# Ledger of designs, part 101: designed miniproteins, single chains, continued (4)

Each design is a single chain, and the fold is of that chain. pLDDT is the mean over its residues in the fold that is shown.

## One batch from the design tools (miniprotein)

Design m15724
Fold by ESMFold2-Fast:
Structure m15724 (fold): chain A 71 residues (1-71)
Amino acid sequence: SELEERIERLEKLAKKGNAEAWVALGLEYFRQGDYEKAKEALTQAKKIAPDNSSLVSTANTLLKKIEEKLK
């Protein structure tokens, strides 16, 4: 329930354009093994904040790990 409430709050923030919330969402999905949702969330973070080099680097590192898990 606490985890579900946290994910719901992150989804609301992410939909309002918070790129860090998209990264946090991607991390939660990755921990749960939902690699497709994790990939989508991290991709959205990069689209929202493409000039944030540290965020983009973090998202790219996680996307690489996801690709290794999927294939």
Scores: mean pLDDT 85

Design m15725
Fold by ESMFold2-Fast:
Structure m15725 (fold): chain A 75 residues (1-75)
Amino acid sequence: SAAARLAALAAEHDRLVEEIHALAEGLPDEERAAVAARVAELTARFDDAVAAGDLAEAEAVLAETRALLAEVRAR
């Protein structure tokens, strides 16, 4: 079901956000603040997509969140 798929995407989003925040703790204050702001923006977009039942947008935001994790890992 679409509801089960959205629940799975939400669980993955939570895991990605936790990993990004954990890695960002090792960054300089300005970079940590910039990462936190990007995570907040992506989380708001994800929550809006889930509330709308927009599975395609939820998956697109999750892909951007994975890209942010890769960017933070490279720092």
Scores: mean pLDDT 89

Design m15726
Fold by ESMFold2-Fast:
Structure m15726 (fold): chain A 72 residues (1-72)
Amino acid sequence: SEAEKLIEEGRKLVSEAAEAYNQQDYQRALELLKKAKEKYTEALKIDPNNEEAQRNLQKTEALIALVEKNLK
C-alpha cells in the first residue's frame, strides 16, 4: 500500500540518520530524521490507525530531540 511504502522510506531515512550520527554529522542526522518524520506523518494521513507508523513517528521525534541537544 501507499502507507507501507512511506513507512519503508521513513525507516531507510532513519537508518541513514544513524550512520550520519555515528560519523558525528549531527546536522545531517537531524535533516534525515526530519525527512523520516515527514514520511511517517504522510503515512498516518493515509492510514491514521497504522501502529507501525505511530511507533516509528514517536521514536523519530525522540531521536530528533536527542540530536538537537547535541547541536547545543
Scores: mean pLDDT 88

Design m15727
Fold by ESMFold2-Fast:
Structure m15727 (fold): chain A 72 residues (1-72)
Amino acid sequence: MTAEEYLEKGDQYMKEGKYDEAAEWYRKAFLLNPTNAEVWKKLAEAYRKAGKPDEAERWIELGKVAVPDSKY
């Protein structure tokens, strides 16, 4: 399964309101392509919606380090 396939799975779970499962799939996508700024932003949003704002903030901070060319 590719990073794009994991993102698609995460997006599907987000649509279903299954935010914890969405975060797991986005995390897998991030591990395959850690330089994709969109992946860590989606992961942070999934954790926020799952009621885990501290985890979301941690991923935002990690994403800033992993994707230095991202404008944020």
Scores: mean pLDDT 76

Design m15728
Fold by ESMFold2-Fast:
Structure m15728 (fold): chain A 68 residues (1-68)
Amino acid sequence: SAIELLKEALELVREGNMEEAIELVEEALKLAKDKFPQEIQDDVLEILKKSSKDEAIQILEQILEKLE
C-alpha cells in the first residue's frame, strides 16, 4: 500500500538512504494518484531531492497524514 511504502521511505530517510527513499515515495504517490495528481507528485519529488533529512521526514509525515 502507499502508506506502507511511505513508512519504509521514512525509515530509509532516517538511515540516510535518501535516494532509495525517494524511489519509494515516487511509487507510493503513483498508488495514491487520486490524492496526488502528477503535478503534485513532481513538485513533492523535486522538494524532497533538495531537502535535508529533517525536512524530508516532516514532508513524509505530512503526506502520511493526508493519506490516513
Scores: mean pLDDT 81

Design m15729
Fold by ESMFold2-Fast:
Structure m15729 (fold): chain A 64 residues (1-64)
Amino acid sequence: MESVLEAVRAAMERFAAEGASPEFIRSMGRTVKSHFRQTTPDEEEVRRFEEELDRIVREIEARL
């Protein structure tokens, strides 16, 4: 889980540095959450992942 969140954070940071819009970052976050929910049967793991991902998205957006 942590390695996936780290990879997503790194990708979002790179796109933000390249001029990605806040809307693009939010869209990327929604896509990642949807994929994780579809591939992960544990509801508690999904909940924790979504909470951490939403925090990452907010941190990136606050800097744009």
Scores: mean pLDDT 80

Design m15730
Fold by ESMFold2-Fast:
Structure m15730 (fold): chain A 67 residues (1-67)
Amino acid sequence: SAAARREELLERLEELLERAKKISEDVAKAVERIREAAEASTDVAQQEDLLRNAERLVKAAEEEAKK
């Protein structure tokens, strides 16, 4: 259902926020803004796009932290 998909997407964004907090305050702040936009949205496709953007930001920051 759309409600179950929304819950899954928001849970994944919360996981990304916790990962971001361990790396950088600036990345965490960017992910928090994306999460707020996703919570305000009623469009699942927009929420999925926002999740993908947050995933790219966190993965890029994690890779830089490993170097």
Scores: mean pLDDT 83

Design m15731
Fold by ESMFold2-Fast:
Structure m15731 (fold): chain A 67 residues (1-67)
Amino acid sequence: RPTELERRVLDAARRLIAEKGWENVTLEDIAKEAGVTLEEIYSIFPSKEALREALRRRLADELARQM
């Protein structure tokens, strides 16, 4: 099951990416938006690429549930 921390990070990332695009979003921006530390993000996602893969998987799951 996803942790509360993972849920907050993914929710914050999705909002920021929708607002300004993936290339303009940093892990620091996501930490501020989610109200967590950058170290807490690194404890779950060791890189921005790992976070992107998690978001892609979550988006695919959400799209499958809408269809």
Scores: mean pLDDT 78

Design m15732
Fold by ESMFold2-Fast:
Structure m15732 (fold): chain A 56 residues (1-56)
Amino acid sequence: LPPATGRRLLLEAQRELAARGLEARVDEEAVRITVPPEASDALARILERLLQEAGL
C-alpha cells in the first residue's frame, strides 16, 4: 500500500472513531494508528470498509 494512501485511510478511520466518541492517535510519518483495546473491533470494521471502498 502506498504510504500516502495508507496515511489517508488512517486519518479517515481516526475521524470516524472520533465521531463515535473513541480516541485514536495517528502517526502520519510511520503510517500507524493506535487505539485503546475497546476500539479495536470498531477500527477493524472501519478499515475493512474503507479498503473495500478504495478497491483494495
Scores: mean pLDDT 80

Design m15733
Fold by ESMFold2-Fast:
Structure m15733 (fold): chain A 84 residues (1-84)
Amino acid sequence: AEAEAAAKRAKAAEAAAKLAPLRPELEEASELVTEELKELLKLGGEEKGREALEKLIELLRERGKEKQAEAVERYVKAVLEVKE
């Protein structure tokens, strides 16, 4: 049973290490999409929420907000995939 917690902790540590340099951009992106992210996750769960978040990332890139789009993408991949 502890093995699952250890694996989750190791993945979280790796994700945190990769996101640590992006902390300020992550906070900025989280502020921008926090409400939208919550609504997408609430409406569709993991499957639909992830697809909708990918579309949001594309929309941000189309509007020239590439740094915010990259931060949101890393947020989705690192924190949503690790967080269960």
Scores: mean pLDDT 57

Design m15734
Fold by ESMFold2-Fast:
Structure m15734 (fold): chain A 88 residues (1-88)
Amino acid sequence: NALEKIKADFKEIWQAIIDYALAKSDPTATPEEIAAARAKLDELQPKMDRLFTALELVLRGEDIDTISERAGYPKEEVEALKKEIEKI
């Protein structure tokens, strides 16, 4: 529950990556289908930037307020993310 937005962004990004990889590896895929899958990844670039910024700052040991401000995720989700990463 606490990681709802981060999990949703990750799922959407991961699905787009899989869809693009599948389109590129399918010899029957049209250039238009491959271009559409790439365009979806490009559309998701701001979400990827936010997610990777959050992960980088958590791994660097930054404080919750700084991570939330820079990545744009709620403080509650940033706190939950730090807690989950600390378990690894």
Scores: mean pLDDT 83

Design m15735
Fold by ESMFold2-Fast:
Structure m15735 (fold): chain A 57 residues (1-57)
Amino acid sequence: SHMNELLGSELFRKASEALRRGDIETAERYAGEGMEKLGLDPEVGRRLIRRVGERLS
């Protein structure tokens, strides 16, 4: 639904903000929730954030 797409986009924005603060755990949570709103595997979103966080460390 369009509402789930909007909610997913907002969750990804929050994930990006958390990642910028170095809060990897919060970024993983928001990315997973965003993926779920889009009907995608939340673990894919969490793994992506984890990988990015590793490279920023």
Scores: mean pLDDT 84

Design m15736
Fold by ESMFold2-Fast:
Structure m15736 (fold): chain A 58 residues (1-58)
Amino acid sequence: GMADEIVDLLKNKELEKALELAKEGLREEAEKYGRNFTDEEIEELAKKIVEEAVEVLK
């Protein structure tokens, strides 16, 4: 799934790709469920997801 792909990208030090994948997943989820997120809110949430995943992978 997308979470596994993000983890694989982080293990390969592809932080930018992991962040972009997280942002795309959040945009898709927002569209699917009618949530009104701004691009700035999506970026903030994606950064938190990536940072938490990096902490778990230590």
Scores: mean pLDDT 76

Design m15738
Fold by ESMFold2-Fast:
Structure m15738 (fold): chain A 103 residues (1-103)
Amino acid sequence: GAMEEQSIRVLETVKKLFEKALEAAKNKDLLGAEVSLGMALIVYGVGKLNKVLTPLAEKAIEEAIELGQKALEALKQGNYEEAVKLLEEAIKILEKAIEELRK
């Protein structure tokens, strides 16, 4: 339905921003990771404000954001391997939500 299609677009946009954060983390670029994850929060906030998110999409984005916050903390501590793993887990959560909504 229209709500599922809108949720998929929000999830895909958030996923692209998390993929940019992942590349920043691999390059030890804390600022790049912070900017990309900050943009993901704005996209999520707009989606929530416009009531275009299914409960499944909202939960997936919230779980991804929590992992992203942990990844930023790991980056600040110089734990780049942990930050990369957390961002990869967040991307997998977003991918699974997109796949489930396309059914």
Scores: mean pLDDT 90

Design m15739
Fold by ESMFold2-Fast:
Structure m15739 (fold): chain A 85 residues (1-85)
Amino acid sequence: MAVAEGRELAARAQRLGDEATAAARAGDAERAAALAAEAAAAGLRAAELYFEAGDAASGAGAALVGIGGALDAGIVAGKLEASAT
C-alpha cells in the first residue's frame, strides 16, 4: 500500500537526515553529503506517494525533509568544490 511505503520512506529520510547532520558536525563532509542525498531521495519519494494518495499534509512534511537533505548535500558539495579550487 502506497501510504504505508510513504510512511516507511519518510521515517528513513528523517533517520538519514539526522545521520547526515551528525557526520557534518564530525567534519566528515563526504559522508554527510552521501547521507543527505539518500535522505533527500527517500523524503521526495515519500512525498510523491503521499500526494498520489491524497495525503497533502504528510506529503508536504516528507517533501520538506527531502528538500532539507538536498540543500545540505548541495552546501557540502559546494564547500568541497571551493576547497579544491
Scores: mean pLDDT 72

Design m15740
Fold by ESMFold2-Fast:
Structure m15740 (fold): chain A 55 residues (1-55)
Amino acid sequence: MEEELLKRLIEELLADPNNTSKKVRMFAEMANEVGTEKAIEILEKAVREQIKAQL
């Protein structure tokens, strides 16, 4: 589900923000599950939450 994918992505972004290979792999999996447009929306939400957590 979207919420589960968002949660997983936020956890990965917080654990290692510089691990681009893992993030790309997770994004590809999300795009296959929910479609590219929705995967982009989930990624944007995850990045926003990561930035907010660092403030």
Scores: mean pLDDT 69

Design m15741
Fold by ESMFold2-Fast:
Structure m15741 (fold): chain A 75 residues (1-75)
Amino acid sequence: SLEEELLREAEELLERAKRALEAEDREALEEAIERLERLIEENREKLSPETLLELEIILGLALILLGVLNLILSR
């Protein structure tokens, strides 16, 4: 289904964000976040509120990873 495909794509983008944190690559992490934001916005009208919430949680996790990376890089 569309919802299953989008959740898989979002999980792949979260894994890219995790790898970017490990590599201390801020640009790659920001790119993963931008792609997650676009995925949600482009599909907002097509998805159930429950799937939208799951996607927003994944985006929130990626944003936390960016916050962690910013702390590492500012030390």
Scores: mean pLDDT 89

Design m15742
Fold by ESMFold2-Fast:
Structure m15742 (fold): chain A 78 residues (1-78)
Amino acid sequence: MSREELDAEVEVTLAAMELALAKIAYRNGMDKEEVIKWYEEVLKRAEDIAARASGRTRELAQNVADEAKKLIEELKKE
């Protein structure tokens, strides 16, 4: 594993963790607009990683992006 590959794996892992934290924050009373903004920031970072990564890291980044999109749409319907 190269340093660049490791850096990309770290970035996608942090994005996934941040998405989970945003979900917890919403359940604990964080404002809906703030949570949507946080999800949109995670989505943008996950899409950026997916565009420049390959293999498993790209798949993980795409999964994070897809989950973020779903969460944004669900909150916008509430």
Scores: mean pLDDT 84

Design m15743
Fold by ESMFold2-Fast:
Parts: sequence; structure tokens; C-alpha cells
Structure m15743 (fold): chain A 57 residues (1-57)
Amino acid sequence: ALEEAARRVSAETGLAFEAALAGLEALMTVQGLDPEAAEERLLAAVRRAREAVAEHR
């Protein structure tokens, strides 16, 4: 489950698989999220960060 979520995040965002795994694990541990909820949170965060960088220039 967690590895599958990490692969989806990596594929959609271009994050390294290990970085996606670490992010998901942190969200699950700190906020008590399930893997699917953690995946949605991380996807939104990465997309928002990339959009902010693109708009800043």
C-alpha cells in the first residue's frame, strides 16, 4: 500500500521514490493519515510548490 502510493506520487510529481516514501511516512506518523490520505496531501503540496515557483518568475 505505502510503496504503491509512493510510486504514484513519484510518477505524477517527478519526486524521487525515496523522497515520496519519506514524505508519506512523515504524514502518516505526524498527522495519523492513511496512505491514501497522505498521498493526496503530498500530491497537493508538491503541485502547489511547483505552481508557486513558476508564478514567481
Scores: mean pLDDT 76

Design m15744
Fold by ESMFold2-Fast:
Structure m15744 (fold): chain A 66 residues (1-66)
Amino acid sequence: MEFKVTLSGDVAVNIGIVLRLIGRPDVEVKPIGPNEYIVKYSGSEEEAKALKEELSSDPNVEVKEL
């Protein structure tokens, strides 16, 4: 699964979110702009959906499925 992540928190919050993402197995993060990232997940479809739901629950994160 591939999705676009836009971060709207302060610098410390945004750094925390990025570090959590790059620390996950089977996750690939590509910066595409200031506070904008493409996130690719190569694990199971169920885990990819769970990751999307987790990110979407954060008020500082906007997620768009690609």
Scores: mean pLDDT 79

Design m15745
Fold by ESMFold2-Fast:
Structure m15745 (fold): chain A 73 residues (1-73)
Amino acid sequence: TVVFPEPSPEQLELARKAAEALEAGNYEEALEYAEKLKELDEVLGLYILGAVYAAQGNFEKAKKYFEEARKAA
């Protein structure tokens, strides 16, 4: 059986804050929380960075971060 590590409360809080900022259109705050999340969970942090840049219309940066997340997985 493959066991996946459970996210820490800190990881969950940073992910929640990044998602809330992204939905509110506060892209700079979303990027800040995503960068902090990347330090704890590289794959998830990179994925959220990509999502924020895609929401901003910066598809070149979004693609770069999604590719980095895929390689780190």
Scores: mean pLDDT 78

Design m15746
Fold by ESMFold2-Fast:
Structure m15746 (fold): chain A 69 residues (1-69)
Amino acid sequence: EEAEKAAKERAAAEAARAAGRLTDDPEEQALAKEIADKLIKIGDGIEEGLKLLKEGASREKALEAMKAP
């Protein structure tokens, strides 16, 4: 099972390298990383919203917490 998981991760890494061949611009790569960092921060807000939902808060309150950056 670990060997199969490693094979899938290797295939994903090969696909990422193939996608990387589409752009050699370091500026485009830096921009992509900046966008990824912002998406991670949004993900943290989603996790806080889900925590409120698990504690019995309303869906509207949880969504508002996720939207408040």
Scores: mean pLDDT 62

Design m15747
Fold by ESMFold2-Fast:
Structure m15747 (fold): chain A 85 residues (1-85)
Amino acid sequence: MTAEDLTPEELIEGWRERMAFLKELAAMKPEEVDQARRAELAARDRVMAEAINRTIGEELTAFDEKHNGSATEEEVEEEVLRLIR
């Protein structure tokens, strides 16, 4: 499926899965993450990132600028859910 084929519900679920995955990856030490595994996971994330950016990229950029990059993860998720619905 292409990014354009995702429903709002699929985008929301994919965003949540992506954030959970990024949190797990950030908690790992760099030496614990194999380069091949990173490449595989980055490829999966790319379609979701493209779909989100195409749908709400401008609004997310404005939100981030308004908060000077200091918005909490919960605040960002709430804004994403608001914009996608």
Scores: mean pLDDT 65

Design m15748
Fold by ESMFold2-Fast:
Structure m15748 (fold): chain A 56 residues (1-56)
Amino acid sequence: GVTKKDLLGKGGEKFKPVREKYNVRIEAEDDKVIFRAFPGTNSDKAKEELEKIMKA
């Protein structure tokens, strides 16, 4: 199951700037990253920045 370590550990802090800049929810789970956009959010740009962080 998802632990606090999974949410705050590897990748969690790396996604913080994208969460704050675009007002999106990004959660790390055991084998995947969950991306949730709010209505009115620029989700396309948030996703692009997230992909850059994941590939860096």
Scores: mean pLDDT 64

Design m15749
Fold by ESMFold2-Fast:
Structure m15749 (fold): chain A 85 residues (1-85)
Amino acid sequence: GTISGKVVDENGNPIAGAKVTVTNRETGEKKSAVTDENGYFGVRNLEPGTYDVTVEAEGYEPVTIKDVKVEAPGKSTIVNPVLKK
């Protein structure tokens, strides 16, 4: 499966260069991506399972979205994190 989305600030502006870390809660496996100039990211080829998505950007408070479900290899899960200073 895929976890994808857009990282924005509290005013809705895209955050480029944010590090998105996807952690499989059962295996501990980690995969990361970095947001593009429009704030978009995508982490592909994920096994079915439950994941935590942690987003870190310099000058912002880290955000973790817990219990993100990837239910099938062909399914996409969308998360849109909002970061605050």
Scores: mean pLDDT 83

Design m15750
Fold by ESMFold2-Fast:
Structure m15750 (fold): chain A 71 residues (1-71)
Amino acid sequence: SMEEKEEELGRLWYEVQRLLDELRRQSTINPELFEELKKAIDRIIELAQELGDEATVEYAKRLKKSLEKLK
């Protein structure tokens, strides 16, 4: 349902923020942490598209592109 998707989106954003904070604290980029971040962002994009939240889709896509530049 839409309500379940909104709840999942909120949980994923919390996870992304936690993983980004962890990444910022590390001197070396952990590949496993990086893959978890990308998977969470991809799921956010999918859910936001289903919810019609274009602003969140745009923001998440830009975040993903920024992360890919760190490689």
Scores: mean pLDDT 82

Design m15751
Fold by ESMFold2-Fast:
Structure m15751 (fold): chain A 55 residues (1-55)
Amino acid sequence: MDEAQQQRLLAGMEAALASGDPVVIRVALADGRRALPQLSGEYRARAEALLAELE
């Protein structure tokens, strides 16, 4: 993943958390988990934190 793709993923996960919609949250969790091994550095750490909050 390039930096822009990583930023979009994190923005989507943050928006899902803010929405409180269980369906949107479920999709964001699945997308985040699938993308996690492709993330690097701070983006990976932020994604792991967001996954914990979305659970």
Scores: mean pLDDT 78

Design m15752
Fold by ESMFold2-Fast:
Order: sequence, then structure tokens, then C-alpha cells
Structure m15752 (fold): chain A 55 residues (1-55)
Amino acid sequence: SRAEKLKEEAEEIMSKLDPETAEMLKEIIEALLEREALEALEALIKKMKELLEEE
């Protein structure tokens, strides 16, 4: 459930990015999910949100 929620948040963020950047991040997110690195995935999502709030 936590992994599914993080995946949904990541997909929502990726939908706001250009296709090339979204594809790169999708590969990273998939790798983190395969490794069960949920803390790292959560940190990545937090950083992506911070960057999207910048100009």
C-alpha cells in the first residue's frame, strides 16, 4: 500500500514533466520499487515536488 501510494504520487509528478525527463524518472522509480527502497523513493518524490515549486 505504501509502495502503491508512492508510485501514484510519482506518476502524478511525472505527468507534469516533459516526456524524456518522465521516462528517465520512471526507470529510477521502478528500480527503487524493485529494491524495496521505499525511503529513498519517498525522498526522491519530495525532492521532485520541491524542484517543481521552483521557477
Scores: mean pLDDT 76

Design m15753
Fold by ESMFold2-Fast:
Structure m15753 (fold): chain A 63 residues (1-63)
Amino acid sequence: DERLQKIKEIVGKVLGIPVSDIDPNKTFYELGGNGITARNLRRALEKEFGVDIPLSEVSNPIK
């Protein structure tokens, strides 16, 4: 899934971790995210996919 791969790459860049360490079944917070990095993630996803993602969505698994 091209979209999932792109999301993993964006999460890895935001958190500064390798894409291989990103479990798509874990939430952004379980991967070490916080409120500041969650805002950065939302902005990056909005820029990439053109959608406004509520911060509450980062409490869900990446897929």
Scores: mean pLDDT 71

Design m15754
Fold by ESMFold2-Fast:
Structure m15754 (fold): chain A 83 residues (1-83)
Amino acid sequence: SMKEKALEKLREALELAKELKDELLVSLLEKAIELVEEGRFEEAARLLREALELAKKDPSRKKLAELIEEALKAVEEALKEQE
């Protein structure tokens, strides 16, 4: 499911953010995982758009940005399935 794909990509992004010691992105990704698990996809998508903008500002976070973008796309598809 798109929810499962989103959680997979979010967990990969969270692990990478922890390795980079990016406490802000770690916090945002942990919250996004909670929101996705609760089916709160609108709130998760908004939070992930914020996280993606932050990651895209730093070239060292390119892979992290890619994982967040993949998670966001999966969340947006899960949201469409509920509408």
Scores: mean pLDDT 86

Design m15755
Fold by ESMFold2-Fast:
Structure m15755 (fold): chain A 60 residues (1-60)
Amino acid sequence: SAMEEGLKEGKKELEKPHTKEELETMIEILEDALTEEMSEEARKGIEELLKFAKEKLKEL
């Protein structure tokens, strides 16, 4: 599905080398997305991406 493809692409993007500022921007975007009305499946996917981005930021 388009949702699953988007989440997979999101994880792939987060696996690339990023600056601290880029990761902070990604985290902000993901947190903003979670304020929107969405399915539980989409919410869980965004929450997983957010956790992944925060883990990446912690390693910098």
Scores: mean pLDDT 75

Design m15756
Fold by ESMFold2-Fast:
Structure m15756 (fold): chain A 89 residues (1-89)
Amino acid sequence: MKKKVIEALKLLLAAAQILGDTDLAERLKQAIRDLENGKISVEEGVKIAEEAIKEIEAKLDTLSEEEKKTVTKLLEEARKLIEEVKKKL
């Protein structure tokens, strides 16, 4: 399950970078490192991913139509991974 949370966080990192949200991007990079190193739990990684999804969704209307389409796909993929993890927690 840890690998799926890391993949979701990486998708959300790509979305944060498209948004130009440097603070969110750095938080996501740290969460990926901490999860890989066992400093945070899978459950905590899921919470970070869910919070990042909400933050990115709130900013979708600031994007161009093309960027919004790309970010929406990244969010959908990240949500699918997180829901798969939650079913096994």
Scores: mean pLDDT 87

Design m15757
Fold by ESMFold2-Fast:
Structure m15757 (fold): chain A 57 residues (1-57)
Amino acid sequence: MERLQQVAALLAQGLTNKEIGAALGVSQKTVEDIVAEIQEPAGLSRAETAALLARVA
């Protein structure tokens, strides 16, 4: 799975950036950068992003 898809799947499960980083073996900052890439185009909150990803995934 691509890194963005891995982060998206874990975010949809309600994990924090720190928990996602630990699960994927990457830094929290790397997860924050990927989450920003998911949220920036739509201006979504974390809760809205997680809800949207849960519907798509």
Scores: mean pLDDT 71

Design m15758
Fold by ESMFold2-Fast:
Parts: C-alpha cells; structure tokens; sequence
Structure m15758 (fold): chain A 96 residues (1-96)
C-alpha cells in the first residue's frame, strides 16, 4: 500500500466551522477518486488563525501517482469553490 499526505495552508484566517465544512468537502472529493482505499481530512488553525488542512490517503502503489495528481486537483477545486486562496501545498508519498 502507498500513503499520500497532502498539507494545505490557506492565505486567510478561517473559522472552525468553515474549516470543518471544507475538510468534509475535500474528504468526500478524495473518496470519489478511483483507487483510493481510505482517506481522512482534518482541519485546524495555525497561530495566525489561518486554515491548515491535512489529508491522509491510502492507495495501491501502482495507482499512487494517479491518485496523488487527482487528489491535489480535487483539493484545489474544492478550495476554489469556497473562494479560498492557498499559501502553500506540500505533498509526500511513502510506499510500505
């Protein structure tokens, strides 16, 4: 199995309630991707009140590259629908 981690830092402060809605929307979008076995998305606020979203995705190694690309796209599309700008996106992948 391969694990893909995506961390997103938003440019703007976001309420706890809105972060929950965004995290749920991203999780739903990622779970709809072919090859995703498991996905969890969490939202928190940094010291400046900016939204931080962390996604953990489990897939087959043979599908990891395609799932990573699709997941990053899904994250960006969800954030665009919420009118949110991204400060940074980091992606890490490990195969076990």
Amino acid sequence: MATIGIKVVLKEPVSKEKLKEIAEAIEKAILSIEGVKEAVVTGTRDADGRGVLAAKIVTEESKAEEVEKAAVKAVREVLKKFGLEVASISVASTAD
Scores: mean pLDDT 83

Design m15759
Fold by ESMFold2-Fast:
Structure m15759 (fold): chain A 87 residues (1-87)
Amino acid sequence: ASVAEVLERLREVFERALANPKDVELLRELIEELRREYPDSALAQAAVEALESIIRNRDKLSEEELRAMLEAWLAALEGAAADTEAL
């Protein structure tokens, strides 16, 4: 898949995570979907690591703080994708 195709899928995944940041079952399903759909994508792997971090911090942070983390991760992934396309 192209970097742009992976990034569009990541936006969809993160939108679903942002709606339900404490839903561990949903977050785990999203992680497994990304691993299945894009097993060789470094961008998808970084997104999986981000979602695993959200799960790890679920009981320590508020929904607002988890959403802020998700938004920061998505922005970082978008930046990484842009840098890859610029090379």
Scores: mean pLDDT 83

Design m15760
Fold by ESMFold2-Fast:
Structure m15760 (fold): chain A 86 residues (1-86)
Amino acid sequence: MARELAEAARRAAEEGERAIEEVAADERLSEEAKERVIELLRRAKELAREAARAAEEGDVERAEELLREAARLVAEAARVIEAALA
């Protein structure tokens, strides 16, 4: 479990970095919407990195808490994008 959580958290951080680049390049989004979404995604990426470290140290409970918070921020970012494109 801990190894799988560490791998999942590392992938989440990598996906977050890519998502930030995609949002920055998205001409459909206003500069204000980009700033809000990128802030949420950067916070989620840092939480995913912390989750990977916690999982590598065997702290499964902490890793799960951090990943849950990261997922919440990603969902919030998605809602901001959806609202901006509506």
Scores: mean pLDDT 85

Design m15761
Fold by ESMFold2-Fast:
Structure m15761 (fold): chain A 57 residues (1-57)
Amino acid sequence: MEQDQRARDLVEQGDDAAAAGDLQTAIEYYRQAAAVSTDPALKEHALARARELEAQQ
């Protein structure tokens, strides 16, 4: 589904932001990925990533 491809693209943008040290931007991308995804596994993955970065701040 296009929503799940968009969600994967948002996860990649979040990963790029996290690698650059921009944790707040990364969290925003992961939250957006979870919001647009229709795949429960992808939603959980994105939310887990956001929670991990929130714990680092």
Scores: mean pLDDT 81

Design m15762
Fold by ESMFold2-Fast:
Structure m15762 (fold): chain A 61 residues (1-61)
Amino acid sequence: SKEEILAELEKLREENADNPSAAALVDRAIRDIRENPDMPVEKVRAAFEQVKAVVEALKAA
């Protein structure tokens, strides 16, 4: 489950590679999750949903 969410974050990063702000935000989320292996899956999912929402808002602007 956490690995699946990380794969979706990596996909989101690739899809937004041309948007530096969005790419940096996604990269930070991936690093935070990977550097904290004890992070529970609900926190990983919450981070993914938050990052996805911010990226969508940036794309709408």
Scores: mean pLDDT 79

